Designed miniproteins, single chains, continued (3). Designs and how they scored, part 23

Each design is a single chain, and the fold is of that chain. pLDDT is the mean over its residues in the fold that is shown.

## One batch from the design tools (miniprotein)

Design m8773
Fold by ESMFold2-Fast:
Structure m8773 (fold): chain A 63 residues (1-63)
Amino acid sequence: MEEEIEELWREAEKNADALAKASAPWVTREQAIHRELMRLLTEKLGLPPSEAAAIAHERVAAK
């Protein structure tokens, strides 16, 4: 499961970079990554929103 979270983190980074450059200049890269990671965790792994939020917070804070 941790390897899956790492892959989703990389997908979140790519998606966040594209969105931040094109459409949301007031959204920080970290905020965009956090939101994309939460979305991917709930959609791909089926995690509850509270658990997805906790994981996303830990990963962003670890950077």
Scores: mean pLDDT 73

Design m8774
Fold by ESMFold2-Fast:
Structure m8774 (fold): chain A 81 residues (1-81)
Amino acid sequence: ALSKLREVYNSVGDRDDVTPKLIQASVDLYQQGEKPGTIISSVRKVMEEVINNMKPAMSPQMLKMMNSYRDLVLQRVADAL
């Protein structure tokens, strides 16, 4: 789950393109028999790795926006499962 979701994220440099592709990859994993909790946890980990890598270059306001974006992606994934 985690490796596939990480590959999907890295294949797309644009955040608007990443969200629908992460949702689709999550649905594909669910259809393959992966548990919803495992999928959501894996998406969260991918998003947190991205935020942590960017954190030294971010203002507090940018960090708040990135955390909100993470939460939006996680909600959309949960809604699709």
Scores: mean pLDDT 76

Design m8775
Fold by ESMFold2-Fast:
Structure m8775 (fold): chain A 90 residues (1-90)
Amino acid sequence: GRPARLELVEEKTLENGYKVRLYRRADGRLIAVILDEDGNVVGAVSQRADGKWLAVALDPETGEVRRAEADSFEEALEKVIAGPEALTPV
């Protein structure tokens, strides 16, 4: 199929100064991109077809990517903002 364009649903600033950009995919599932205060991507949270959420965090010093599964958007977001040490190496 053609690549689906993401629709921006929400943008918010977290307590730590990080920004969350929430997008809706063409299939109705959500993806959020988490940016630090300088605008660098620190992670993402995406809704899976099974209803679970995937949290992905990037270590800005090492470039290491870590992942974790979560049961809710809020849990997945907390795993990203806690930092890559909270997630499994990929």
Scores: mean pLDDT 74

Design m8776
Fold by ESMFold2-Fast:
Structure m8776 (fold): chain A 60 residues (1-60)
Amino acid sequence: MGEKVVDPKTGEELTVRAESETKWLAVYKDGTLYVIDKKTGEVKPATDDDIREVSAAVEG
């Protein structure tokens, strides 16, 4: 919690909620969850698989 990332395509600010080795899980102002790929920097709406992967990473 607390890290902020700017989406380079929209300029919108995302608040990072959780992190894995490969992805950040972040939230827009409207509460919508997005995932940011650490290798490509791509920002997209979070899928159930993305949420599960990042949630599992928070356990360890």
Scores: mean pLDDT 72

Design m8777
Fold by ESMFold2-Fast:
Structure m8777 (fold): chain A 85 residues (1-85)
Amino acid sequence: LSQEEKEKAAETVLAGFRKIASKKAEQAKKMSPEEQEQLLKQMEEGYEKVKEFLKKNLSEEKYKEAVKELEEILERFKNLEPVPE
């Protein structure tokens, strides 16, 4: 894949994670505290996998920016807030 294709794939993965986080945050509002903790652990695992994908597909500079965005998505999820697209 070209660098441009890798960057576009990374953007697609970030957008997908954002959408999943927003949907799961809404679902979590109706869950018990124990179910919310389990869901948070699943989201943290997803965060690590996306981070690894970004590391492999982005330059160091773009990776750092993407990780900041990814961290913001996870923080908003922890507060059970929808993440804007």
Scores: mean pLDDT 80

Design m8778
Fold by ESMFold2-Fast:
Structure m8778 (fold): chain A 64 residues (1-64)
Amino acid sequence: DKELEVLKNRIDALEGRIAELEERLKQSTDPETQAKLQAHIDQMRSDLEELKAEYEKLVEEKKK
């Protein structure tokens, strides 16, 4: 299923980017940079939850 593959790939890519930013956050010593990285991570995690919800709904619709 092409739509499920696209959503899954976006979810996996976003999870990978979040992990990379979390590593950068751990290595950062500047409070302003840490705050910006944290805000970016929080936004991406919000986007990830939306994508996961869309994926779950699409899976259920295709089973019906």
Scores: mean pLDDT 83

Design m8779
Fold by ESMFold2-Fast:
Structure m8779 (fold): chain A 60 residues (1-60)
Amino acid sequence: MESLLEKLKEEVRARVAAGESLTDIANQILNWKKKYGLSSEQVSELLRLALEEHARRDAA
């Protein structure tokens, strides 16, 4: 699960860098929850990462 979570974190970062909206990324994370059976903690971690990366782009 951790190896999968690390890959999903990298994909979140790549999607933010590609200019995807927070809403689109959040929907993708929810799809991953259903597909891979992610825990609520893992979903929260991915959503937190997406928010932090978007905030970082806005601050730059």
Scores: mean pLDDT 80

Design m8780
Fold by ESMFold2-Fast:
Structure m8780 (fold): chain A 81 residues (1-81)
Amino acid sequence: SAALLPEEALREQAELQRLKAEYLAQGLSESKATALAHGRLALREARREGAPQEVIDLLEKFLETQDPEYAEEAERLLEAQ
């Protein structure tokens, strides 16, 4: 059976797939494209919700360098709050 998701969740899922497709078109792997797509949504959410500047800076560095250590550090800081 198809569960009816909230319209916002459906829009976020569609945006995730769109962002992932952009990275795949650049020749990135499925796993890297997925991680970067999630990172872009996380950065958008962090800016919208007024997350600490350090978290925003780490997410920006993750997207710029594609180094997963920046994403892991951002997650650690969010969990410490």
Scores: mean pLDDT 81

Design m8781
Fold by ESMFold2-Fast:
Structure m8781 (fold): chain A 63 residues (1-63)
Amino acid sequence: KKEKEIEEIKKRIESLRDEINALQAQYDATTDPAERQAILDRMDALSREIHELNKKLKELEKE
């Protein structure tokens, strides 16, 4: 029961990290400050989601 939920959260975190890595590559490739800011905002939103998912993982593993 809990193992399946933990596995799903871990998969979600991995997908989000892959997306952040793709955004980092786009950030490095762009020279426009406005585009860089937009990419940073997206990466920040994804990082916040990863933090919330890691918080859920700790709660599930510590019960």
Scores: mean pLDDT 83

Design m8782
Fold by ESMFold2-Fast:
Structure m8782 (fold): chain A 66 residues (1-66)
Amino acid sequence: SDQRLNELRNAVLEEANANGGVLTKKQVQKIADEFGVSVEEVLKVFREETTEEGVQDLKKAVEKVT
């Protein structure tokens, strides 16, 4: 449980780091599918690991896929 959440957290950070500190809606959806979680859960993890102001544009983009 907690281990899986940590793996999700690491996947989110790795994808963001590979893309200059940002995460696209496609990447969020791909991670959600890979881990069997909702897009909202991926966004929550990303928000917890980054500043809220920095992720606002990403959150708006991802909300459109839900």
Scores: mean pLDDT 69

Design m8783
Fold by ESMFold2-Fast:
Structure m8783 (fold): chain A 85 residues (1-85)
Amino acid sequence: HMEELRKKLESDPNWRERVLELLLAYYETKGDIDKIAEKLGMSREEVKKQLEELMKAFNADSLEELFEAAGISRETLERILKERK
């Protein structure tokens, strides 16, 4: 399961970008679902569903574990945010 998800992250740049944007928006807004929804053009319910689906897919009990399982460290997210500003 994890190997398939890793291959998808490596071979599907659109899916990887979507995951990255979700995690970046969550990190930047400190978990404000309404602000994430506005940034991504999604409903509040859609954002919650996508985060839940990602946590289940990576077998993560927390969003911190999800970041690690996706291969995206907190330091990497901070660096990307600083580079975009």
Scores: mean pLDDT 69

Design m8784
Fold by ESMFold2-Fast:
Structure m8784 (fold): chain A 75 residues (1-75)
Amino acid sequence: MVLEKLYEEGVREGYKLAKEKGAEKAREELEEEKKRLQELIEKNKDEPAVEGNLPLIEAYFEGKEEGIEKAAKEE
């Protein structure tokens, strides 16, 4: 499933980021990325492409957060 694949990709990227930069820095970067994306979504809220991709974007960020937390617990 596309959602599952994006979630798994997020987990890998989040885990890698936390291992390279530390969990705190990884969380900060994730929150900044989410904020910037949310601003873009808000500006383009009536665009069909944005609406259709929201579940995919959410799956990726959920995965990334999980990956960061997984790395943090292993430390």
Scores: mean pLDDT 76

Design m8785
Fold by ESMFold2-Fast:
Structure m8785 (fold): chain A 67 residues (1-67)
Amino acid sequence: MEEIRKKLNDIYEEVKKEGVSLTEEEALQIVKENPEDFETIARVAIATKDVEVRNKLLEKLYELIDK
């Protein structure tokens, strides 16, 4: 968990520095192309401004780290 939290924080800082904001369509398309890539899904979840899409992606991330 500690390593995952560190990795998420690093991704958060990088995405925040880049100033990237993703639409719902962009977020869903990237995740569809990278369905099990933790880093890509995390970056998309952080960059998306749509609360519902972000929450859905966060649930997917938790599933990936739990199983």
Scores: mean pLDDT 74

Design m8786
Fold by ESMFold2-Fast:
Structure m8786 (fold): chain A 68 residues (1-68)
Amino acid sequence: MLSPEQQEILDKLLEQLRQTLREHADDPEKQKQALMQAVNELYEKTNGNQEAIDEFHLRMEQIVAEVQ
């Protein structure tokens, strides 16, 4: 299970990603860059916690589907 601190990091990164994807809905290249940056930042901030990364990927896929 994710710690409360890890959950907060995850939630903040997903909200920032959602905003960026909506701002650049007509620019798939910027959307791709934003996704890569968010994943890299999560990896660094959670010290490579696989459970946090897996949860991020699942929720990220839902956000991308909502924006497309």
Scores: mean pLDDT 78

Design m8787
Fold by ESMFold2-Fast:
Structure m8787 (fold): chain A 60 residues (1-60)
Amino acid sequence: SELDRKADELAARMRGKTREERQKIALEFANELFEKGYSTEEIARVLQRAADRVAAAEAA
């Protein structure tokens, strides 16, 4: 889905970054999606899916 592709893009931007850097990247990405017309619910779903991907990679 498009939201999964956006979550993959966000997760890729977060790889190898500190927790503080990831928070900044997530906020900037959320603002980009909002400006492109994504709903707050869609943005929240992208952020959650990206966070899950990063957590899974760190657990491996």
Scores: mean pLDDT 84

Design m8788
Fold by ESMFold2-Fast:
Structure m8788 (fold): chain A 79 residues (1-79)
Amino acid sequence: AEGVAELLKKAIEAKDPSERASYLTAAAVGAVGEILSNPEKRDEIIEAMRKAVEEGKKRGSDPEALADAERIVEQLEKL
């Protein structure tokens, strides 16, 4: 759970677009895999990822990176 939130945080903080895309993909794939393997952790994983987005907003991170991160969290909520 914490690991995918950390990947999302790295994506939000990444300066390079390619690095950001890599971390976003890793966070999304990792979160889906963790939720499918451990459905009972779904809410915990989503909350951790939402917290990473909120921390990014407080730090004034890139709005496009934050929007991409929020989109991933919204997609996970449908699982």
Scores: mean pLDDT 82

Design m8789
Fold by ESMFold2-Fast:
Structure m8789 (fold): chain A 91 residues (1-91)
Amino acid sequence: MKADELAARAFEEAREAGRAAAAGGASGAGTAAAAIAATGAATGAALGAMDEEEARRAGEGAEAAALAAGGEAAGEEGREAGELAAEAAAA
């Protein structure tokens, strides 16, 4: 299923980004924000977004949030991923 595949990828990338953020000295909050945003987006995609486009957007949001946490503390990207997860759940 597209949602399952997207969720698995987003989760794995969130784990890697979390490790990188922690190793780079990110606070627990920064690491948690990336993991939560990515997990939320992936879960939203799996549970709500059966559409390919919505699932893809949720995954891209999760990836962006994880990457931002590794470099920029994930503030804006984390919020964006959360919005995408909410959108996916509403679908």
Scores: mean pLDDT 53

Design m8790
Fold by ESMFold2-Fast:
Structure m8790 (fold): chain A 99 residues (1-99)
Amino acid sequence: ADLKARLQSAKEQLAALLPAIEAGDEAAEIELERLAGELFGLADDHLLDRLKNKALAIMNQLGVIAIKRALNMDISAERTQLVADVQELIGEIEQILSE
């Protein structure tokens, strides 16, 4: 019950962040990093390896975006990948909630 409630809340927060992430809002990227970190810890505690790996992928992609942005490099491909990674994470949460 507690795990499912936390996953449902995280899914809703991720879905709400998607339009801002697509628009390149840096504040939304910071909030996404916080959510991905929380989901990584939750997944590790409950041995949810697929969720853990998907959360880690988002954290890694945010790191790449931060470095490239600091170097004034184009991040359009990395942002497109980040949006796809967030959608995959939402899908994984939905799969867990269906079990």
Scores: mean pLDDT 87

Design m8791
Fold by ESMFold2-Fast:
Structure m8791 (fold): chain A 90 residues (1-90)
Amino acid sequence: SARDQIAADIAGVERDVAHLQEELDKVKNSSQSPMDLTKLMMRGLAALTEAEIALKRAEKLGDKETAAKVQAIIKELKKLMKELQELVKK
């Protein structure tokens, strides 16, 4: 169903968020070049785009619970991307 497809897409984004958090934690505990941080930023942007598409699809279906869940994921992604941006500026 369309809801099952959205759920699968959200699960993929959640996995990408977990991976980005793990990689960011590794970067914080080691010396990294700006290029390594840029690669993580690009991956974060891709995950954010996928999450925003999932949000619009959930809203179109009237699935308010799923839309709220995706909004929380987008907020966490934006927070992680701000941390990456601050590291790149140093």
Scores: mean pLDDT 81

Design m8792
Fold by ESMFold2-Fast:
Structure m8792 (fold): chain A 76 residues (1-76)
Amino acid sequence: SEIEKRVEEFVKEWIEKGILSEEQGKELKELMLEKNLSLDDIDVLESSARLMAQHNFDKDTILSALKTIIDYFKSH
């Protein structure tokens, strides 16, 4: 699936850039695949993660924010 590849690429990048730990990245990947996100939804998550990391948000805060955004996509 193109969506699965995109999720894997983004999560790998988030881990490599120190935005998430490997454990946090695995959790987020499983959640993103479970919630049947679109490519546009994934692009929003990537942009949000980059912006939060650039402003020195910690990994736990970034993970919490990304989970909230994913929940928003499911409910709307």
Scores: mean pLDDT 83

Design m8793
Fold by ESMFold2-Fast:
Structure m8793 (fold): chain A 61 residues (1-61)
Amino acid sequence: SEKEKKIKEAEDEAMTRLAQRVRDFRAANPDASREELVTRALEIQREVDAELDKKIAEINK
């Protein structure tokens, strides 16, 4: 369906955004500890997941 296609596109965009934001953080913080990298990656994932959930909710309206 059209909704399924839009959801798949939103999921693919979210995956790309997550990867880019993690890369950007690593590039900006080359001396970050492993713990800091893991903590920030989890924060970014939560933010991206929240944005994706919002977008899926809008598609399903």
Scores: mean pLDDT 87

Design m8794
Fold by ESMFold2-Fast:
Structure m8794 (fold): chain A 94 residues (1-94)
Amino acid sequence: SLLDQIEEEVDDLLMAVLMSTLTGRDLSAVVRSEAEEAVELLREAGLPELAEQLRKLTDEVIALMEAGKLTMEDVKAFTARVEELLEQARRALE
């Protein structure tokens, strides 16, 4: 159930980043909130290095969102890196 919660929060995070780009709305506050929830769950799961990696990745995308510079290519790159991190979490938690 902890892995399921991590996957749900990560899906919400990725959707918020995508929707910000598609709608032209600054959803950086939503992205920050979803990221903090996912980071906390990763720490609770005993994966502090993955938690810190996710925080850094989300800080980077939030900076682009707040600057109005987030592109669809940035969203794709962010999604790929976050999905790789999620696969590492799945393997660690099995």
Scores: mean pLDDT 87

Design m8795
Fold by ESMFold2-Fast:
Structure m8795 (fold): chain A 81 residues (1-81)
Amino acid sequence: SEVEEALRETQARVSAEVRAALAALEAGDLEAAIAHLERAVEAAREGLRRLEELGAPEEVLEKLRRAAEEGREAAALLRAA
């Protein structure tokens, strides 16, 4: 289904950016880690808009909203460090 495809694509993008952020943190590159987390949040936000348009279940939408919020909080904490 279009919902399943959009969810898969969104999860893949978010996961790739989160993995890159963690790798940057391990390397001590705080600026790169923040940039990757911000891209993960943008990917989640874009995916959320697409999934809302497709009528995805509320449970799926809520999980993506939560992920975007947590990503923003993480980026803000890293900027403050």
Scores: mean pLDDT 86

Design m8796
Fold by ESMFold2-Fast:
Structure m8796 (fold): chain A 89 residues (1-89)
Amino acid sequence: KFLEKFEPIAERLDSLLPELQALPEPYQSEAQKILLEIQEAIKNKDLDKIIENMEKLIEVAKKANAPKELIEELEEILEELKELKKELE
């Protein structure tokens, strides 16, 4: 079931929101826009769109020179989402 597999991953992403909100502008505003698109994709159970927007979020974090720890956590979440997609295919 999507929700049962996805909820732990979503909780990890939610735990990173304070660090994402600490990014310098204009990257903070770009990250916020991407996060809203991720939330919409979650409501629609659109795993492909969640993955696509996670890749965009990681690019924004890298451009913002975010801490390596934050980038690594986002990349781990992306890999977990890709693995979940393989399980559901």
Scores: mean pLDDT 81

Design m8797
Fold by ESMFold2-Fast:
Structure m8797 (fold): chain A 82 residues (1-82)
Amino acid sequence: SMMKKLEEEAKKIEEEMKKLHEEARKEYPEPADLDAIQEKVAPEVEEIEKRLKEAEKLPPAEKAKVRAELFKKMLEILKEST
């Protein structure tokens, strides 16, 4: 069934996101000055959150894929701010 295929694909993407999150932990092991960084990037983060909310209407596989892309974008913004 199509739904089962999408569910399996979404699970694979979710596992890949877990690995990406672990890599982020290596790069930012301590959230020192995180509040200052958040103030600086707040407008960009708000835009990303809007896109994530729109992705909520997508099928599970597409949604997970968009989340992975936006998560990478957030890391890039934070890296530029640090």
Scores: mean pLDDT 66

Design m8798
Fold by ESMFold2-Fast:
Structure m8798 (fold): chain A 74 residues (1-74)
Amino acid sequence: LSPRQQTRNALLEEISRVAQEVNAESRARGWSREEHARAVAEAIKATARRFQEERGLPEDLVETIERWADREAA
């Protein structure tokens, strides 16, 4: 796999992992649908920004992920 493909795969795996962690916490704490959706969106955006800082994810891709996450939370 190219470095770009490896970074994409790692990003998708990490997003899936943090979403599952937020799902488990939401169930344990009894969060509302809106609270859960907001927490997932924030976790996804934080993960994308971390990958930008650590692995050089392009800004346009980070912005695309952030817009997508915000739409899913709305």
Scores: mean pLDDT 80

Design m8799
Fold by ESMFold2-Fast:
Structure m8799 (fold): chain A 76 residues (1-76)
Amino acid sequence: SIDEFNKKIREVATSVGKEKNIPKEVVDNFIDRLINYARKLDLDLLEEVLKKMSEADLVVTHPIALTGALLAGDFS
């Protein structure tokens, strides 16, 4: 569900932020932007895109691609 996605994004982004010493306000802005973006997309399509981006090892600044990279880093 979108609520579980939101929870997971907050957990992963917070963990990565602490590891890389990213300021809390930057992490919070990133999370809010991703959540707003996810709400405008079909969740199934978003999950498929994140999977493909993770498999392609894409490291780009785009919100979806960055989320995929964060998830891949957390689970690899």
Scores: mean pLDDT 58

Design m8800
Fold by ESMFold2-Fast:
Structure m8800 (fold): chain A 105 residues (1-105)
Amino acid sequence: MDLSNVTDEVIDYILKKLQELAQSPEVSEEGKKALQDFLLNGTEENPEINLYRLLEAIENKDYKAIYEFLKAGQKYAEKNNMPIYKEFFKEMIKALETGEIIPFK
């Protein structure tokens, strides 16, 4: 599906879920540190695909750049054997593509 179904609600949902996972007591300390490293420094191949780039993309409504950030995060989680984060990024990509969200709690 194309990104024409993206709404401000979907973007807010993605940001809230990302913040929730970064602070979740259910995620290991190693997992949290790896996520924080990705958010601050991006990936080795693309250090520019970091949290700053995501926030800039959101402000500019650059949904393709948001999609690329989530996909980079999924690949980072896979490379670092972080199955919880891998599934998170996969679900966020689906939300971005379909416009379907799980209500934030």
Scores: mean pLDDT 72

Design m8801
Fold by ESMFold2-Fast:
Structure m8801 (fold): chain A 90 residues (1-90)
Amino acid sequence: SWLGDTRAAMERIIDIVRKTKGDLKKLEKELEQLAKEDELNHLFITLISELVLKHYPVVLELVKKPDLTVDEFLRALEEAARELEAKPDR
């Protein structure tokens, strides 16, 4: 299912962040490779990867939690993106 595939992609992103801790260049390369290998989720993985790189310090704190869920991770990224958009021009 789409939800199951998206969840698996998110879990792989979390694992890549943990594996590449402290090496942003390696993280970027591994995330680009993940997006390339998963053509069906390419756009989603690319968008999430951009948020991960943009909010890397927050992401590093989140992945320290051994029981971090995909839902918690996604919610934190969505909240970070929303806060950046929370300057309405009017």
Scores: mean pLDDT 75

Design m8802
Fold by ESMFold2-Fast:
Structure m8802 (fold): chain A 88 residues (1-88)
Amino acid sequence: SALEAALAALRAVRHHLLDMVERGEPAETLVDVLRQAARHYAESDPVLAEALREMARRIEEWIRKGEPITPEKIEALMAEAEARVRAA
């Protein structure tokens, strides 16, 4: 189903973002990954694309405020994105 595909995509994104955080990648790189993923899904799954854009926006806000990007913050964003795609 479209929902199962969206949840699988979110799990793949979650795994990638957590790996990047664990490796100490710049937070700006996480934003780039999320924006690229959102563009990839824009036509096939607009709800998933919007959830990914919102995650990127939240990470950019934390970067602007000088807040560290932690695994706990990534997990919270993933939970919000999952709730959004399930509610669609």
Scores: mean pLDDT 89

Design m8803
Fold by ESMFold2-Fast:
Structure m8803 (fold): chain A 103 residues (1-103)
Amino acid sequence: SLKEKALKMSPTELVQEILRALEERDYEKAKLLIEILIEKKINDLTMSQLVTVLRVAVELKFYELAKKILEFLKERLSKETDEEKKKIVQEQLKQAEEELKKA
């Protein structure tokens, strides 16, 4: 099954497969992959990868999934010691947060 394959994917492979599903307009696949990422792999992703998946969830109007990713990113960002990296991520999160407020 797709779920079994996704569970065996690396974080990078899973993000790439989510982006591919978006390009192919396979929204059912994209949703399932994002759900698995949140449930099983969220701690294994880089902050940049999490921002990418957040943007995909917002674009596809998976607002509940987007909110879960945003909450996790905000918590992780609160512990970030690299001030430059923190500012870059904060700006990306503002854009996603504004979109979610309009929904």
Scores: mean pLDDT 85

Design m8804
Fold by ESMFold2-Fast:
Structure m8804 (fold): chain A 83 residues (1-83)
Amino acid sequence: MEELVEELYEKLKKIIEEAVKKVGSAEKLIALLEEALAQARAEGASPSTLEAGELYLEAAKAYAEGDEEKLREIAREIVEKML
């Protein structure tokens, strides 16, 4: 399990890093994710879709803060809830 958590942590970190490079900043990525999640909620998106969006938003925030422990915790939650 810990091996899978580390693998997901590394992949998640890379995904966020590339997204930040593409949009220009971590703050801009967070704002876009918050807007997308609010729109999904307003449109009645499924609970699983909203949960995935919330986890990605929290991961982006942890990345912006340099909080590697929190990012690993989010990866663990994804492994436990989404698999």
Scores: mean pLDDT 80

Design m8805
Fold by ESMFold2-Fast:
Structure m8805 (fold): chain A 68 residues (1-68)
Amino acid sequence: SNLEELRELLREAGYSEESIDALLANANRTTLGAARKEIEEMRERGEISEELADRILELIDQLLASLA
């Protein structure tokens, strides 16, 4: 599922299980939008690979589309 894949990729990006659980338990436009911005900023700083960031952003965008 998209949620399982997102969880796995967020772990690769260095997110704690607590942060991932909090994000996914309250997944809405605001929380997903904040996560999207954080991933973009992490990519900008070189803290994660471009490939990892792109895949996470793709999954977040798919989830955001399902909420609209």
Scores: mean pLDDT 83

Design m8806
Fold by ESMFold2-Fast:
Structure m8806 (fold): chain A 62 residues (1-62)
Amino acid sequence: MSQQELRDLAIAGERGDEEAKREALEYSKTMPYEDVLQVVLALLKAGEISEELARELLDAAL
């Protein structure tokens, strides 16, 4: 799986897919923090995810 998979899961999770949100959080735990940060910042800039989900994903990657 790639940074693209995290993007797809995070977007689906923000849109109400609870399973996709869970998978995005689990994926974030296994990725380097810098890679998760890069994906999260891109999605925030695009307005695709909330600040709340962004914080959850980054906290999971720590």
Scores: mean pLDDT 83

Design m8807
Fold by ESMFold2-Fast:
Structure m8807 (fold): chain A 79 residues (1-79)
Amino acid sequence: MSREELRERLERALRAAEDADRRARELEKQLSKENVATLVGLKLRAIGDALEASLLGKRLGVGEEAEARAKELGLDVPA
């Protein structure tokens, strides 16, 4: 993949992680039994997107930036 393709994928993964985390936080404010499954799914999606961002960040040489962003979202990201 080109660097441009990797950057686009990194940006997409970070935005997806941010969106999923934001939705999860909003659902936590209105938590009901029906929302629990959706909340869990959103949190798992955010973790997956953060993992992809970490891997892409390493390939682009911006792993520190990607890791810092994921930490701001409270997501587990591999070193």
Scores: mean pLDDT 70

Design m8808
Fold by ESMFold2-Fast:
Structure m8808 (fold): chain A 65 residues (1-65)
Amino acid sequence: SLERRLASLLEGILAKPILAEMLKKQGATEVSLRLVDEDTYLVTYTLDGKTHEKRLSLAELQELV
């Protein structure tokens, strides 16, 4: 639903700076967080010259931040 999508988008906006800071402390650069479905996020970052992608559910994102 639109309501669920908006709630997940807001959660991602709030979580992004916390997640980015955690990953940067581990040596990551170019950190991005994107909502791809109503409750699925794509985290993309560069570490040691390679691009990494991880998919997180809303619940997994909330446990990290």
Scores: mean pLDDT 79

